Designed miniproteins, single chains, continued (4). Designs and how they scored, part 63

Each design is a single chain, and the fold is of that chain. pLDDT is the mean over its residues in the fold that is shown.

## One batch from the design tools (miniprotein)

Design m14183
Fold by ESMFold2-Fast:
Structure m14183 (fold): chain A 80 residues (1-80)
Amino acid sequence: SRGEEVREKLRKLYEEVLSNEFSDEETEKLEKELLPWAVEALEPLTEIALEEARKAGDEEMAKHIREQAEKIRKELEEAL
């Protein structure tokens, strides 16, 4: 469905931001571009990503999402 496609897109974007699948330069660019949005969206985006991982039965992804979200949350709190 269209809703599932949107959630999958948000999940992938969240993984790309948190997992740092990019080079250091690409990661810094994404952090600069997405940081203001990520501060506001981190909690709801984490919930969406976790629900998608649960639906897929991907416990490893769910664990990874939780660990990365907590790490990023702490880093954002320390930066603000």
Scores: mean pLDDT 65

Design m14184
Fold by ESMFold2-Fast:
Structure m14184 (fold): chain A 105 residues (1-105)
Amino acid sequence: SSMERKRVVKKTAAVLRLIGAVLQAFPKQTPKQKKISGNLSKSVLKAIDEAGDKIDEVVDKVIEVSNYLEQKNLKKAAELFREMSKKFGLPEFEKSAKYIEELSK
């Protein structure tokens, strides 16, 4: 349906923006960091897929995390992922927060 297509487009746009934000925050990645970035993207995609009827709220928060990453505010990006994990009951976002912390090492 047209609405289903719009939701898929929103999800894809949010994940692509997140990938771009991660590359902006960490532009020169080692092979280890590239693997962590891939794991981060997969954890976020899985959390969005598990969000069900809350997908629009979750996507808006993923965009907010991307804004913090673009600002190089890594601490706020990780904190927001943890808040999302608790608020929405999506444990994959706790993994997303840990991946940002690992990229920062």
Scores: mean pLDDT 86

Design m14185
Fold by ESMFold2-Fast:
Structure m14185 (fold): chain A 66 residues (1-66)
Amino acid sequence: ATDLILAAAQAVASPELVEKIREAIEKGKDENTAVARASKIILDNLSDEEVDAFVRELQRLAEAAA
């Protein structure tokens, strides 16, 4: 989950925001905490249109990994 989130963020977000997301994931105590921290940064920093682009990329990567 966190690996796909980071990969999708790399496609749609700025390099600075990607590093912030990576840091949040690394500081997560467990997978659920890491996902919650990353999601908060994405929602706080991206517009609704950018979040939609992120979700589309995340779905594409998940389908490719299946």
Scores: mean pLDDT 78

Design m14186
Fold by ESMFold2-Fast:
Structure m14186 (fold): chain A 95 residues (1-95)
Amino acid sequence: AAEAAFKEAYEKYKKEMEELAKRAFDLLRQAIELARQGRDEEALKLANEALKLFDELDLSFVATEDGVSKEELEKGLKRALEEIPRRKAEAAVKA
């Protein structure tokens, strides 16, 4: 049934988005640590990579002048993990 195909695709894309989120947060954490060590060039490289992943997750909007809001990031991440896999699953089922 179409519902079974959608559910399978949704679960696949949800795992993909969770993996991207984990990588984005790991890169951001490493960038902060490198910046504390004075390794500014390496910190900027990892921060830029994290921002690219945030864009892929529709989470770039949670970056603020005061840094990344953990509360807004968690809310945005929950929405992205539900909405992005759903959109991808709908597209896959239609194809």
Scores: mean pLDDT 69

Design m14187
Fold by ESMFold2-Fast:
Structure m14187 (fold): chain A 94 residues (1-94)
Amino acid sequence: SEKVKKAIELLKNVLERIEKLAEQLSGTDRKVAEIVAEDVKNFIKLLEKWYKEGKDPDEILELALNFLRSVYLTAKKLDPELAKEIEKEIEELK
């Protein structure tokens, strides 16, 4: 599914941006960014596994969109521009 592939690509781009952001942050914000980056990394691996195993693409997409919504809430506090990009991509993937 093109939408599943786009959702995984978006998560990979979000991961790279959050990892770079974590290097620029300090204290609690840095720790939050590092935790979210690890969660995103692990979730990408899980989505790729499910997609390879033939899980329903619509179910994979819904899980990815719900996870992106949770990442959006953290991004909104740490990087408003990243949050805008996530929101736009969620709307385009629906």
Scores: mean pLDDT 85

Design m14188
Fold by ESMFold2-Fast:
Structure m14188 (fold): chain A 110 residues (1-110)
Amino acid sequence: SSSQAQQLLDKAKELLKKGEEYFKKGDYEKAIELYQQSIKLAQQAADLDPSLENEALKIMGRAYVLMEEAYRKMGDEIGAEMYRVALASTISVARSLGLDEAVEEIERLS
């Protein structure tokens, strides 16, 4: 299960990187799709192996920041605000769980 969780986390990192490349090209719709997939896999990794929670939340936090930026670039203020709230909620949960490394990294991104 730990090796399966690590594979999911590695895939989440790969999808996040691919999303950032589409974002740089101005393809915000494809970037958002890849960020959503990255978040899903990072969450699944953390669910399977709690020792990966800090790394998973760092990926999710970065994805939420980038999704807020993508929606703002598309003129979707409602979408941007939704992911701003998701980011704030993720920081609050990370704090309640004592995941200090994830909190510090996510706060540097926001």
Scores: mean pLDDT 88

Design m14189
Fold by ESMFold2-Fast:
Order: C-alpha cells, then structure tokens, then sequence
Structure m14189 (fold): chain A 76 residues (1-76)
C-alpha cells in the first residue's frame, strides 16, 4: 500500500539525515543508499497505481531534499 511505502521512505530519509549530521564523510554513501531505496519503492508503487507512484515519488523527493539540505549545510 502507498502509505506503507511512504513510511519506509520517510524512515530511510530520517536515518540518512541523522547520520550525515553526525559524520559528513557518510554523506555520499547515505545519499546513494537513500536514492536506491527511493527508486525501488517508486517502482513498487507504479505496480499499484499512478496515484500511489505519485505519493511515493513525492515522499522520496522530500526525503532526498532533506538529506541534501543537511549535506549542503555540513559539507559547504
């Protein structure tokens, strides 16, 4: 269900953001892992419906944005 997939993306994003805050050297690894997870979850959502795919893609975009913002603040 889309809500389950959204929850998984949000959790992965939060964990990535927390790890990047603690150690910037993990930023590339965490971003790559989050991107892979996001792509996989969006693919699963597409099999359910277009609306499910949109919801999961939006959640993935938000999670990746949060992690990237954190990376920029720490890495810059």
Amino acid sequence: MADELVGEVEKAGQEATDKIKEDISLAEEQMAELEKTSKELVEKAKEISGEAAEKVAEAASAALSDADETKKLVKE
Scores: mean pLDDT 79

Design m14190
Fold by ESMFold2-Fast:
Structure m14190 (fold): chain A 74 residues (1-74)
Amino acid sequence: DETLRRLVERAAERVSEIKDKDTREKAVKTLVDASQALGLSLEDVERIMVEVAKRNGDEELAEIAKKIVEEKKK
């Protein structure tokens, strides 16, 4: 669903504004959980979050997203 992907992208942009790493990890986990519940795959969520991270120059967000998604694949 294109609308759902756009909503997740917008939410990821808000997460990139969080400066505290622990709070960001919690926000990323919540966003991944919510996105899966709404029907997005883990791969789609990771891709969207990494794209937002690259656009914003936020390398830490990209690493957190990859870590959280990998933990959920186990």
Scores: mean pLDDT 80

Design m14191
Fold by ESMFold2-Fast:
Structure m14191 (fold): chain A 65 residues (1-65)
Amino acid sequence: KELEEEAKEFAKKLSELTGVKVEAEIKDDTIYLYAEFEDEETLESFLLAAAVYSVVTGRKVVVIE
């Protein structure tokens, strides 16, 4: 529950920061981030943010575009 709420808030903040719609779902021990990117630099920045979030939360993170 706490992790799901934190993941949702993280996705919301990423959406606001990047201007790209980002959704977060938690299944088992994995966090799925759904987003559509138009350019590689935005995707790379997002992947870095997701990696940091994964380290902080200790959860596996998968980015789906």
Scores: mean pLDDT 73

Design m14192
Fold by ESMFold2-Fast:
Structure m14192 (fold): chain A 94 residues (1-94)
Amino acid sequence: SKEEEIKKEVLKIMEEAIKKLEPVAPELAKRIREAVEQYEKLYEEGKISLSSFIGIVLRLLEEMRKEAERRGDEELARFLEEKIKEVQKLAASL
């Protein structure tokens, strides 16, 4: 389904973002991964909508971007900003 394809693309974007964050902020990367797994489970159980799940993902990406900025990692911050835009485009396609 279109929703299943969007979910898979969002999860792929998050995995790429988490992998880039891990060497810079390993504890935050771990917490973000655990949050994504928890909210994906809530979506699969029908407890939240796909739109709500994507909203949570956008909030997590913003937290990651702010951490990159706080650490002075301009390349990572720019990468995360592009990932936020990609997820926003997917959300607009719902």
Scores: mean pLDDT 90

Design m14193
Fold by ESMFold2-Fast:
Parts: structure tokens; sequence; C-alpha cells
Structure m14193 (fold): chain A 90 residues (1-90)
């Protein structure tokens, strides 16, 4: 389920932070991956949030864009590495 995938991302993110990964890198990567999941599951997220699927897509696109910018500023190479690990955990 979407909730189980989000929980898996959260658990992997907490593990990476505990292992010494930079908080901002992990937080931006987690926000990016969560936004991608929201885009892929916009109908279900909309139903859970009580808003339209289009509102979910607009919000998720904005979060993804800002997460990418923040990740690049924190450390582009490390952001891409952590993002891939979080995507694989989901």
Amino acid sequence: SLVEKLKAIEEEAKKLIAEGEDFEVVASAAAYVAAELALENAEEVAKLAGISPEEVREAARAVREKALERGREAGEEKFEEVKKKLEEAA
C-alpha cells in the first residue's frame, strides 16, 4: 500500500541518518521520493486528504522541484545516491 511504502522510506531515512548521512541530504531525498509516490498515486492521496487529484499533482510537483534544488545545494552526488536507496526501499 502507499502507507507501507511511505513507512519503508521513513525507516530507511532514519537508518541512513543514524549511520551518519547528512540530515538535509536525507530529508530532501525523502521529500523527493515521497512526492514521486504522491504523483504516481494522486487519486489515492486525494481520497485520503479530501482534495482533488489535480491539487495533489500540483503540490507534489512543487515539493519535488524544491526537494531537488535543496538536495543539489546540500550535495548533488550524495543526494542522488540516497534518493536511489530510498526508491529501492519502497
Scores: mean pLDDT 87

Design m14194
Fold by ESMFold2-Fast:
Structure m14194 (fold): chain A 94 residues (1-94)
Amino acid sequence: MSAEEIKKKIMELLKEITEAIKNNESQEKIFELLEKLVEAVKEYMPEDLAEALERLARSAKERIEKDPSSMAEEVDRVLAAAYTLTEEYLAKQK
């Protein structure tokens, strides 16, 4: 898969998660989408970067379970990290 195709897949997942938050989808659905994002990163990126995002997503899920009102803030943090990590990794592949 090309760098452009990888970026497109990650960006589409980020958009899907953002739309799910806007549509007040269930916590279960948001967690499912976050897991799907981590799986995509694991498929296309080095293990160290994938593990960093997985740890961040796990921490976010734990915070959301304790305080559901933090969902938008915690999800935005995970999405920002995934975006930055994807851009930095793909820049090194150019």
Scores: mean pLDDT 82

Design m14195
Fold by ESMFold2-Fast:
Structure m14195 (fold): chain A 84 residues (1-84)
Amino acid sequence: SDEEARRHVELAEEHVRLAEEYLRQGNQELAARHLALAAQHIRKAMELATSPEILDRAREVAARAEALLGQLSEEAQRLVLELL
């Protein structure tokens, strides 16, 4: 459970990093797609986590993902919601 939750947190962190990189490059579509994948992994981590450390990491990457969502164009934000 915690091992699986940790894997989901690591995947979410990687997808947020990729979304940030694509947004910096002006690629709104790929940023949105990676952000949607991050959100799915965050949800899974929160469902499975029993460790406070893993739960805190999940909350931190979720906050980072929310901040990044607000930086996307209106169109890209709609794409994230469509992919959830």
Scores: mean pLDDT 90

Design m14196
Fold by ESMFold2-Fast:
Order: C-alpha cells, then sequence, then structure tokens
Structure m14196 (fold): chain A 86 residues (1-86)
C-alpha cells in the first residue's frame, strides 16, 4: 500500500503531467502491485508501485505510461467500441 506522502507525490506529478488541478487527481492502489491515477473519476494510467517507492517516477515517465495505457485501452476496447471517430 502507498503512504500518504507517496500518494501526494504522484498527485503532484500527475497534475503537472496532465495539466489539471491537484484537486481533480486521485491515486488508489490496484491489484498486481500497481496504483491507478484518476482524473475526475476516470482512470488515466496505471503506475507500478515500485516506480513510486524507489523515486524513479517523473512527469515524463508518467506521460509515457499514460500513452502506453491509452494505446492498450484502444486496442483492447476495439471489439466493444460502438463507434470510432477519426
Amino acid sequence: MLTQGEKSRVVRLAAEAFKVPESQVRVEPLPGGKAGVFVNGVLQVEVPLNEIRNGTLTVERLRELRDEYLRKEVEEGVEDLKRAVY
């Protein structure tokens, strides 16, 4: 589980990376040793707990993880997508 200090650090990094107020960012533990970063209740990215704990998570890394997550979400959701707008 993440400490309050670890959660607050991820909130700050996510607010900077996604250009949103910290008040709209929420971090919660997920299964498989990950933490979810939510903006306005929508999951933006899953972050490995180890990267948070060892201090290797940066704004740039968080953007990379989000871009990877969004690609996977699009690919995995293709069969369930009712429409795609190009």
Scores: mean pLDDT 74

Design m14197
Fold by ESMFold2-Fast:
Structure m14197 (fold): chain A 97 residues (1-97)
Amino acid sequence: EEEALQLEFDAGVLLIAAAVGLVTSRKEYDKAVKEGNTKAAELYKKSIDYFEKAIDYANQAIEAARAGDVDTARELLKQAEEYLKKGIEYSKEAEKV
């Protein structure tokens, strides 16, 4: 019962982080494209794709938690966390280019 509420909260926090990352990476992608920085643009595009996946899985985790499906919510949150990490990794690599 408390675990379902905690998973919903954790997924909500992750959703906000992924949404912020997505907005930032989209702006940086547009800038890289305008500047002709193809390598940075490719890395930001990968970052965008991973943040979108993190958002999708976080939303699914929230729905599962609200339904009381703790095991499904936990697995979906774990997937969302991995996608968030990949989104951040690619955005950091893009900054170095």
Scores: mean pLDDT 91

Design m14198
Fold by ESMFold2-Fast:
Structure m14198 (fold): chain A 76 residues (1-76)
Amino acid sequence: MSEEMKRSIIMFRAMALLTEAELLVKKYPNNQEAQALLKQMQALIEQMLAGKVSTEQAEQRLNELDARLEQIKAQL
């Protein structure tokens, strides 16, 4: 797979996770962990768009944030 294609796939995954985080904050507006996750997702996407993170670093952070989303959902 080309690096360009891989980065596009990671960006699509990041946008999907951002949408889930936004919906979680909307449903649980007083959940501080959900708010922190949303801010971290927004920061990752901004860094990816600015070229401040490699595709590999973005993938690793996305996997960590996805795991955090599942942890938050398990506590609800």
Scores: mean pLDDT 86

Design m14199
Fold by ESMFold2-Fast:
Structure m14199 (fold): chain A 86 residues (1-86)
Amino acid sequence: SASSAALEAEFEAADDDEAVEMLQQRYQELMDFLQKNSSKLTTDEERQRAQEAQQQLQQELQQAIQRIRTVGTRQFLEDERAAPAL
C-alpha cells in the first residue's frame, strides 16, 4: 500500500536512533492490538497463545534494536528486504 511505501522511505531516511524509535512505536501498536483483543479470549489456551505472541514480539523488537545498533539501519533494511515483514 501507499502507506507502507511511505513508512519504508521514512525508515530508510532515519538515523539509527530514529529507526529504533519507529520500531518501538510499531511493535507497541501491535502489542496494544493483541492486549485489546485478549479481553475477548475465553479459554486458558487462547490466553496462553496471546501471552506467547506478546513475548515473541518483545524478543523480535529487542533483536531488531540490537541489530540496528550493531550494523546500522541501512544494513538492517537490506537484510529485512528478503523478509515477508515490511
Scores: mean pLDDT 71

Design m14200
Fold by ESMFold2-Fast:
Structure m14200 (fold): chain A 79 residues (1-79)
Amino acid sequence: SIDEAERLAIQVLESLLNGDFESARKYLDQFNTIATPAQSITFSSAGVIYISSLIEGKSDAEALREAVEQIRRGMERER
């Protein structure tokens, strides 16, 4: 099963991809309420990967997939 903080982090990124900034803000606020410092660092690292992927010319969908994969790998290590 997926961790609640991992789920919320993925929901933030999916909402951003869909242009739904209101939902993204809501999920981010919920994430910040429950996330450990390690989970917050993992999310920040995923954000850097997303930006780096866009700079390299990948699509938003490809950049999102790479960021989600980093979230899953990083937060699963906390289980």
Scores: mean pLDDT 78

Design m14201
Fold by ESMFold2-Fast:
Structure m14201 (fold): chain A 95 residues (1-95)
Amino acid sequence: ANSFAALGIQLAKAGDLEGAIRAFEEAIATLSEKAPNSKELAYALNNLGRVYAKMGEYEKAMELFEQAKERAQEAGDMELLSLQERELEEVKKAA
């Protein structure tokens, strides 16, 4: 989970968006099974949403940011919740 999330960040920075998607999907799958109420899952969902936004896939990005928002609310992470609200507004303006 942690290793896949870290790999996803590195691949996204390198411009390998397809590789980043695969890495974050593996992180999300592992975290959904082992730590479904974790802040780490919310961050992985946020990072995947950002990759889709960079690709112009705004509908997918919005779905992921909404999922990250729900996880952030459940975790009580108000800072991460506010971040998701800003990400959603930004994507809606870009779409």
Scores: mean pLDDT 83

Design m14202
Fold by ESMFold2-Fast:
Structure m14202 (fold): chain A 85 residues (1-85)
Amino acid sequence: SAAEEEALAAQTRRDGQAALDEIRARVASGELSRDEAIAILEEMERMLRGHIEQMRSLPTPATALIAALEELLERVRAELAELRA
């Protein structure tokens, strides 16, 4: 349903933000090296691309969820660009 899609999209945004915040915090504390953080973010990028492709292939694509996943993918790519600089 549309309500379930919107709820899942909102949860995806929250979970994605929390995951990125945790990676940043662990890099800042020295728990993760830059290379380790890059490897985690590259895996996240790959997984997000796969999820977006899967969602787009459904007979009734979940547009709100796709938008949330695409937003998270852009944020992951921005973090990767910063770490690679």
Scores: mean pLDDT 88

Design m14203
Fold by ESMFold2-Fast:
Structure m14203 (fold): chain A 97 residues (1-97)
Amino acid sequence: SSAEEERKKVEEEIKKLFEERTKIQETLDEKEARLKTLKIYIEIAKLVLENPSLEDEKEFLLALKEPLEGALKNKDLFSEEEIKLIEEFLELLKKLE
């Protein structure tokens, strides 16, 4: 079906985003890698919100909620930019539930 074809295209886009995340973690310092990884996960969360049939991707993202909430309890360990991205990501994860 056309809807199933559209879902597969979104799954392929998400797969490419995960591949980009892996490349970023190999080539950048830890702070830059964390910032870019957060931005990629935010983009994946937006795609999953528009495509609620993506249950595996949704489950993966929701597993990140508790670690991110833990990070916000130790704000002094993170930059202001990282905190803002974590807060944005958590708001998307709440919409995903």
Scores: mean pLDDT 79

Design m14204
Fold by ESMFold2-Fast:
Structure m14204 (fold): chain A 88 residues (1-88)
Amino acid sequence: ALEEVAEIAEKEGDLETAELFRKMARLVEEARRSGDPARLLLARAVEAGAELYLLKLAGTPMEEIEERNAAILAELRPQAEALLAAAE
């Protein structure tokens, strides 16, 4: 998802945004390799945000975007709450 945003930025001539999003994609992969629950959750949230952005650019119906967003929030909220409770 992040790499797809970078490709769109590059095609539009925004090379700085493209470079940044490619760096963010590498950080997401590093987070996945770490196995750290907090880093994995943040990586999932960043990728999910990019996925929603790409759906909007593709002209996906708002109802489908809202359903996807609700599913992402339902997935991420309990994980975030559990990690924050453990971090006291």
Scores: mean pLDDT 82

Design m14205
Fold by ESMFold2-Fast:
Structure m14205 (fold): chain A 55 residues (1-55)
Amino acid sequence: KPGPLTRALADRLVRLSGGGLSREQALAGIARAAGVPEATDESARRFARKAGLEL
């Protein structure tokens, strides 16, 4: 189950996509970008930092 930072980033990405991304797709994208099998708060923090997003 995703941690609070991972959920916050996923929700942010869904909103930024105008609803074009599902939460599951956002979580998969965070995990893929971090090179991990599933999204973690650490991977979410790294993703946000690279993308210039705040959590």
Scores: mean pLDDT 77

Design m14206
Fold by ESMFold2-Fast:
Structure m14206 (fold): chain A 77 residues (1-77)
Amino acid sequence: KKEIEEYRKKAVEYLRELTRLVDPERADQFAERAAKASPEDILEAAGGAYQRSTPEAKPLYDKAIEYAKKMKELEEK
C-alpha cells in the first residue's frame, strides 16, 4: 500500500510538470484529479498531455508512464 502511494505521488508530480508545459492554468487541477485516478486514467492523461507538448517533454512523460505502470503492477497482484 505505502509503495503504491509513493509511485502514485511520483506519477502525479511528473504529470503535473508535463501538464504545466501545455496548460499551466489547469495543471494543479489536473494533478488533483490524477491523485484520485486509476493507473489507466493516469496513463491516458499523460499520453494526452504529451501529444499536445514538445519533444523536450518526453522525459517527463516517460517518468509519469514509468511510475503509473509500477502502480498498476502492484494493484493487479
Scores: mean pLDDT 79

Design m14207
Fold by ESMFold2-Fast:
Structure m14207 (fold): chain A 104 residues (1-104)
Amino acid sequence: MEEKKKEEIKKEIEKKVEEILNETLAELKKLGAPEKVFKLAELVAELLRTMMLYEAGLMKPEEALKRIEELAKEMIELDPSLKETVERMLAQVRERIAAAEKAA
């Protein structure tokens, strides 16, 4: 019976992430960014979606961590120069999830 509310929240998250991605892609196009930067923006949007679903209680912490680790791997594969930045981001995400679980 709470499924309708969960579906509405999920749809709102998906819409918000799509709007952010579309705005980001439009800005990158205006700046003449290379194709790999557009692909990075899509991966970042998927990471944002995953975190928002987790924070809304629509995704288990282990599922969120697994997806974020897979996205981090794809980002590093796409641009190895970002390895340090992506690893730092992954560490921050792990800490945030651990803190949320400890508080809950």
Scores: mean pLDDT 81

Design m14208
Fold by ESMFold2-Fast:
Order: structure tokens, then C-alpha cells, then sequence
Structure m14208 (fold): chain A 78 residues (1-78)
């Protein structure tokens, strides 16, 4: 149950970052997803460990460029 909820939140964060096409602050991701900033930080930390996102200077995060072809197929196949 909690694992499924975390996967859903990770997908929301991933989709928002992919659709923006640019680095985003935790605050901006929280505003777009409707999640709290603390929850977004927790999700981003997990996704960074798994190399799904990269942490950039100034507190910004972006999709890992190496995963862009995979994410394009996943999100643009709809």
C-alpha cells in the first residue's frame, strides 16, 4: 500500500519534471504535484539514489538525461 503510493508520487514528480523540460525547485514541483515540500524532498532523494533525477546547483532537480529516451516513450506514447 505505502510502496504503491510512493510509486504513484514518484511517477507524478517524474512526469512534472519531464513535461517542464527544465530544472525545477522543490517548491515548484510541490506546487505542480500538490504534494508537500517535505514529501517532494523525500521522493527526490529516493529518485536521485536510483539515478532517475539529478540534483543541480541552487536546489534544482531535473530528469536524468540518460533516461530521456525511455521517458519519452513512456509519457508520449499516450
Amino acid sequence: AQELLLQQHEEQVERVLFESGKPMLVKEIAEKTGLSQSLVRHILARMEQDKWVVHLGGGKYAVNPALRPYLQLKFQAE
Scores: mean pLDDT 76

Design m14209
Fold by ESMFold2-Fast:
Structure m14209 (fold): chain A 71 residues (1-71)
Amino acid sequence: SMAKQLKARERGAEILEELVKAGISRKFAATAVMLYSLGFTPEEVREALVKAGASKEQADKAVEIIEKQLE
């Protein structure tokens, strides 16, 4: 959704800090927010986080938090 992509761009710093507060490392949080701002899908973001060294559980948690923030 273009609306989600625009919200991720506009609220990127706020979403990043919410991820960090939830226990997601700043590195993984920054990667996830950047990919959402570029229009990547939740599945693509999860795959990118795992390739960057996140566990599947960490990747799923990060995507869940971002999706809630973009509601």
Scores: mean pLDDT 85

Design m14210
Fold by ESMFold2-Fast:
Structure m14210 (fold): chain A 74 residues (1-74)
Amino acid sequence: MEKKKEEIKKELEELKEENMTVYGLDEERAKVIAVTALKLRAIGDAIDYELENKDPEKALEEFNEKVALIKEVE
């Protein structure tokens, strides 16, 4: 769990920095867009997992875990 939280925190920081540097967004806007992107990625990952593994219960569990970690980091 801690390692996954650290990875999500790193992804959030990298996306925020990219949004500020490449798109010229201020820090607050860059962070909001980065958080939104991570949440959309979590949905996509859950859909891909279910499509490949045919395990909707596990897909939902993975999704809920990732969303909870994103919420803790934001």
Scores: mean pLDDT 77

Design m14211
Fold by ESMFold2-Fast:
Structure m14211 (fold): chain A 97 residues (1-97)
Amino acid sequence: SLLDEAIEALEKARELAKDHPEIQATVDGALELVREAKKAYENGDYEKAITLLERAIGEVDVAIRLAEQAGHPDVVETLRKARELLEKALEEIKKKL
């Protein structure tokens, strides 16, 4: 699923950011929100899933800025991929409302 692919991309970004605890903490926050969104989606709570995914995208945007400031293009690229997957998942869930 798009959410599972986004989780995998975020986990990869977390590993790449191992020497940057602030970036890791922000990515961990995004991961928790995506996992909660997946549970909400599986329970048919699409409005809750949408709200959690919008918050997760916000956390990914913060992580991208931190990674750009730290000069880590690999982390930035991986986070941008995660963001694209989350936006795509958000669009698909909105169609169910």
Scores: mean pLDDT 91

Design m14212
Fold by ESMFold2-Fast:
Structure m14212 (fold): chain A 77 residues (1-77)
Amino acid sequence: SEFEETLLKVSEILDKIVPSDFFYLEEKEREEIAKKLAKELNLDFEEVLKIINKAVEERNYVLLEKELAKLVIEKEK
């Protein structure tokens, strides 16, 4: 599945960029992570930051992986 393959790719990139204390990051640190992820995944910074903020608010890392994978697929068509 394109979604499953993209999800694995996103998960590997997240493991390299996102620290283990992700849910405890301050706003400035979330913005820096959003910039790195946007660059690495070729996504819009504001859309990535919105997803990061939602994942942190809901304490749901799976949401971060799935929503970023969806954006990657939509961007590539």
Scores: mean pLDDT 83

Design m14213
Fold by ESMFold2-Fast:
Structure m14213 (fold): chain A 67 residues (1-67)
Amino acid sequence: SNEELAKLARELAELYRKRGLELPEELSTAIVELMLGRGKAALERVLATLELPEEAREILRRILSLA
């Protein structure tokens, strides 16, 4: 659901905030594209190419499972 997707996106942002890290622009853009119904290809590319904390990868896999 869009509500559950938004909740996971907030959890991802909170993870980066708590670690004092900036959310990568490619990642934030890919999530926005997914939420706008433009498909999950950008987010799948981010998971394949960007160096991300494992906790962030786990949240992203959960986001992809909802799409």
Scores: mean pLDDT 80

Design m14214
Fold by ESMFold2-Fast:
Parts: structure tokens; sequence; C-alpha cells
Structure m14214 (fold): chain A 78 residues (1-78)
């Protein structure tokens, strides 16, 4: 599943994600693995490793936009 893909890749990148955060991230990216991978790698590269920071970024995502635009929002500088 996309959620399991998020959890696996996050663990490989050293990101702290609980099941709820992983589910929300997958849903924000329309369960699209091609969007999930660059977003998670971006977060790791920027040093965003803790669940609280990732949850704050997810809270700022405009869910009325496309998955591609939501991915761009997650990869924007705060």
Amino acid sequence: SAVEYVKKLAAELGLELDDETATRLAEALDNDKSLIEPVLKFLADEGIHDAEEIERRLARVDMSLSAEERAKQLMSIP
C-alpha cells in the first residue's frame, strides 16, 4: 500500500512517522508513490526528521489543490 511505502521509505531516510502521519501524508499525495518519494527525500535533505515538524507541514497543505500542487507545498521553504 502507499501508506506502507511511506513508512518503509521514511524509516530508510531516518524520518519519524507514526501510522497516522504516514496515512495523512499518503492521502495528501493521492497515494501516488511517484509523488511520495521526492517529498520524503526533500524532507530528509532539509533535516525535517521529527513527526511534529512533518505534521505542521501537512496542516499547511491546501487539500483543495491537486496532489502535484500539494507535493509542491510540502517541498516549499517555510
Scores: mean pLDDT 82

Design m14215
Fold by ESMFold2-Fast:
Structure m14215 (fold): chain A 72 residues (1-72)
Amino acid sequence: ANINVSSQISDDELNKQVENFKKKYGEDKLQLVNQYYTAPPGISKEITNAIRYRAIKEMMEKGEDYVPPGFK
């Protein structure tokens, strides 16, 4: 495509992606992804959401067989 769409990661966008991921791969996979990219306590929800979205996107791009470094 010739159009480069730059959109911010919103709560709604993240929630939809998370819901689809959970339905497809299950809660266990989602929890592992969330823990891997979780920000320290006290960090804003929006920042944590962005990190979580990136982790989910990476796994979706590389497929279910992809395991982030540091995981089993």
Scores: mean pLDDT 60

Design m14216
Fold by ESMFold2-Fast:
Structure m14216 (fold): chain A 73 residues (1-73)
Amino acid sequence: DSLLEAAAEAVVAASPAPAEVRDVAITKETDTEVWVGGVLVLHGPEPQALPVLAKVSKATRELLSLESPLEPA
């Protein structure tokens, strides 16, 4: 749906290298927000798979935050 699509688009747009998002799923939901988790696959000399978590507003469909345990290369 539009929340999952918005989260995936925002993650790819925030990536400095060519990237794709896999295994997108809702990991947490509140009355006002949805947390969408996935795996960001970075393509490069050292390909990396990074877990990411995007927070999206239910009211505005806007990306509120993007969280990753690793800094992009």
Scores: mean pLDDT 70

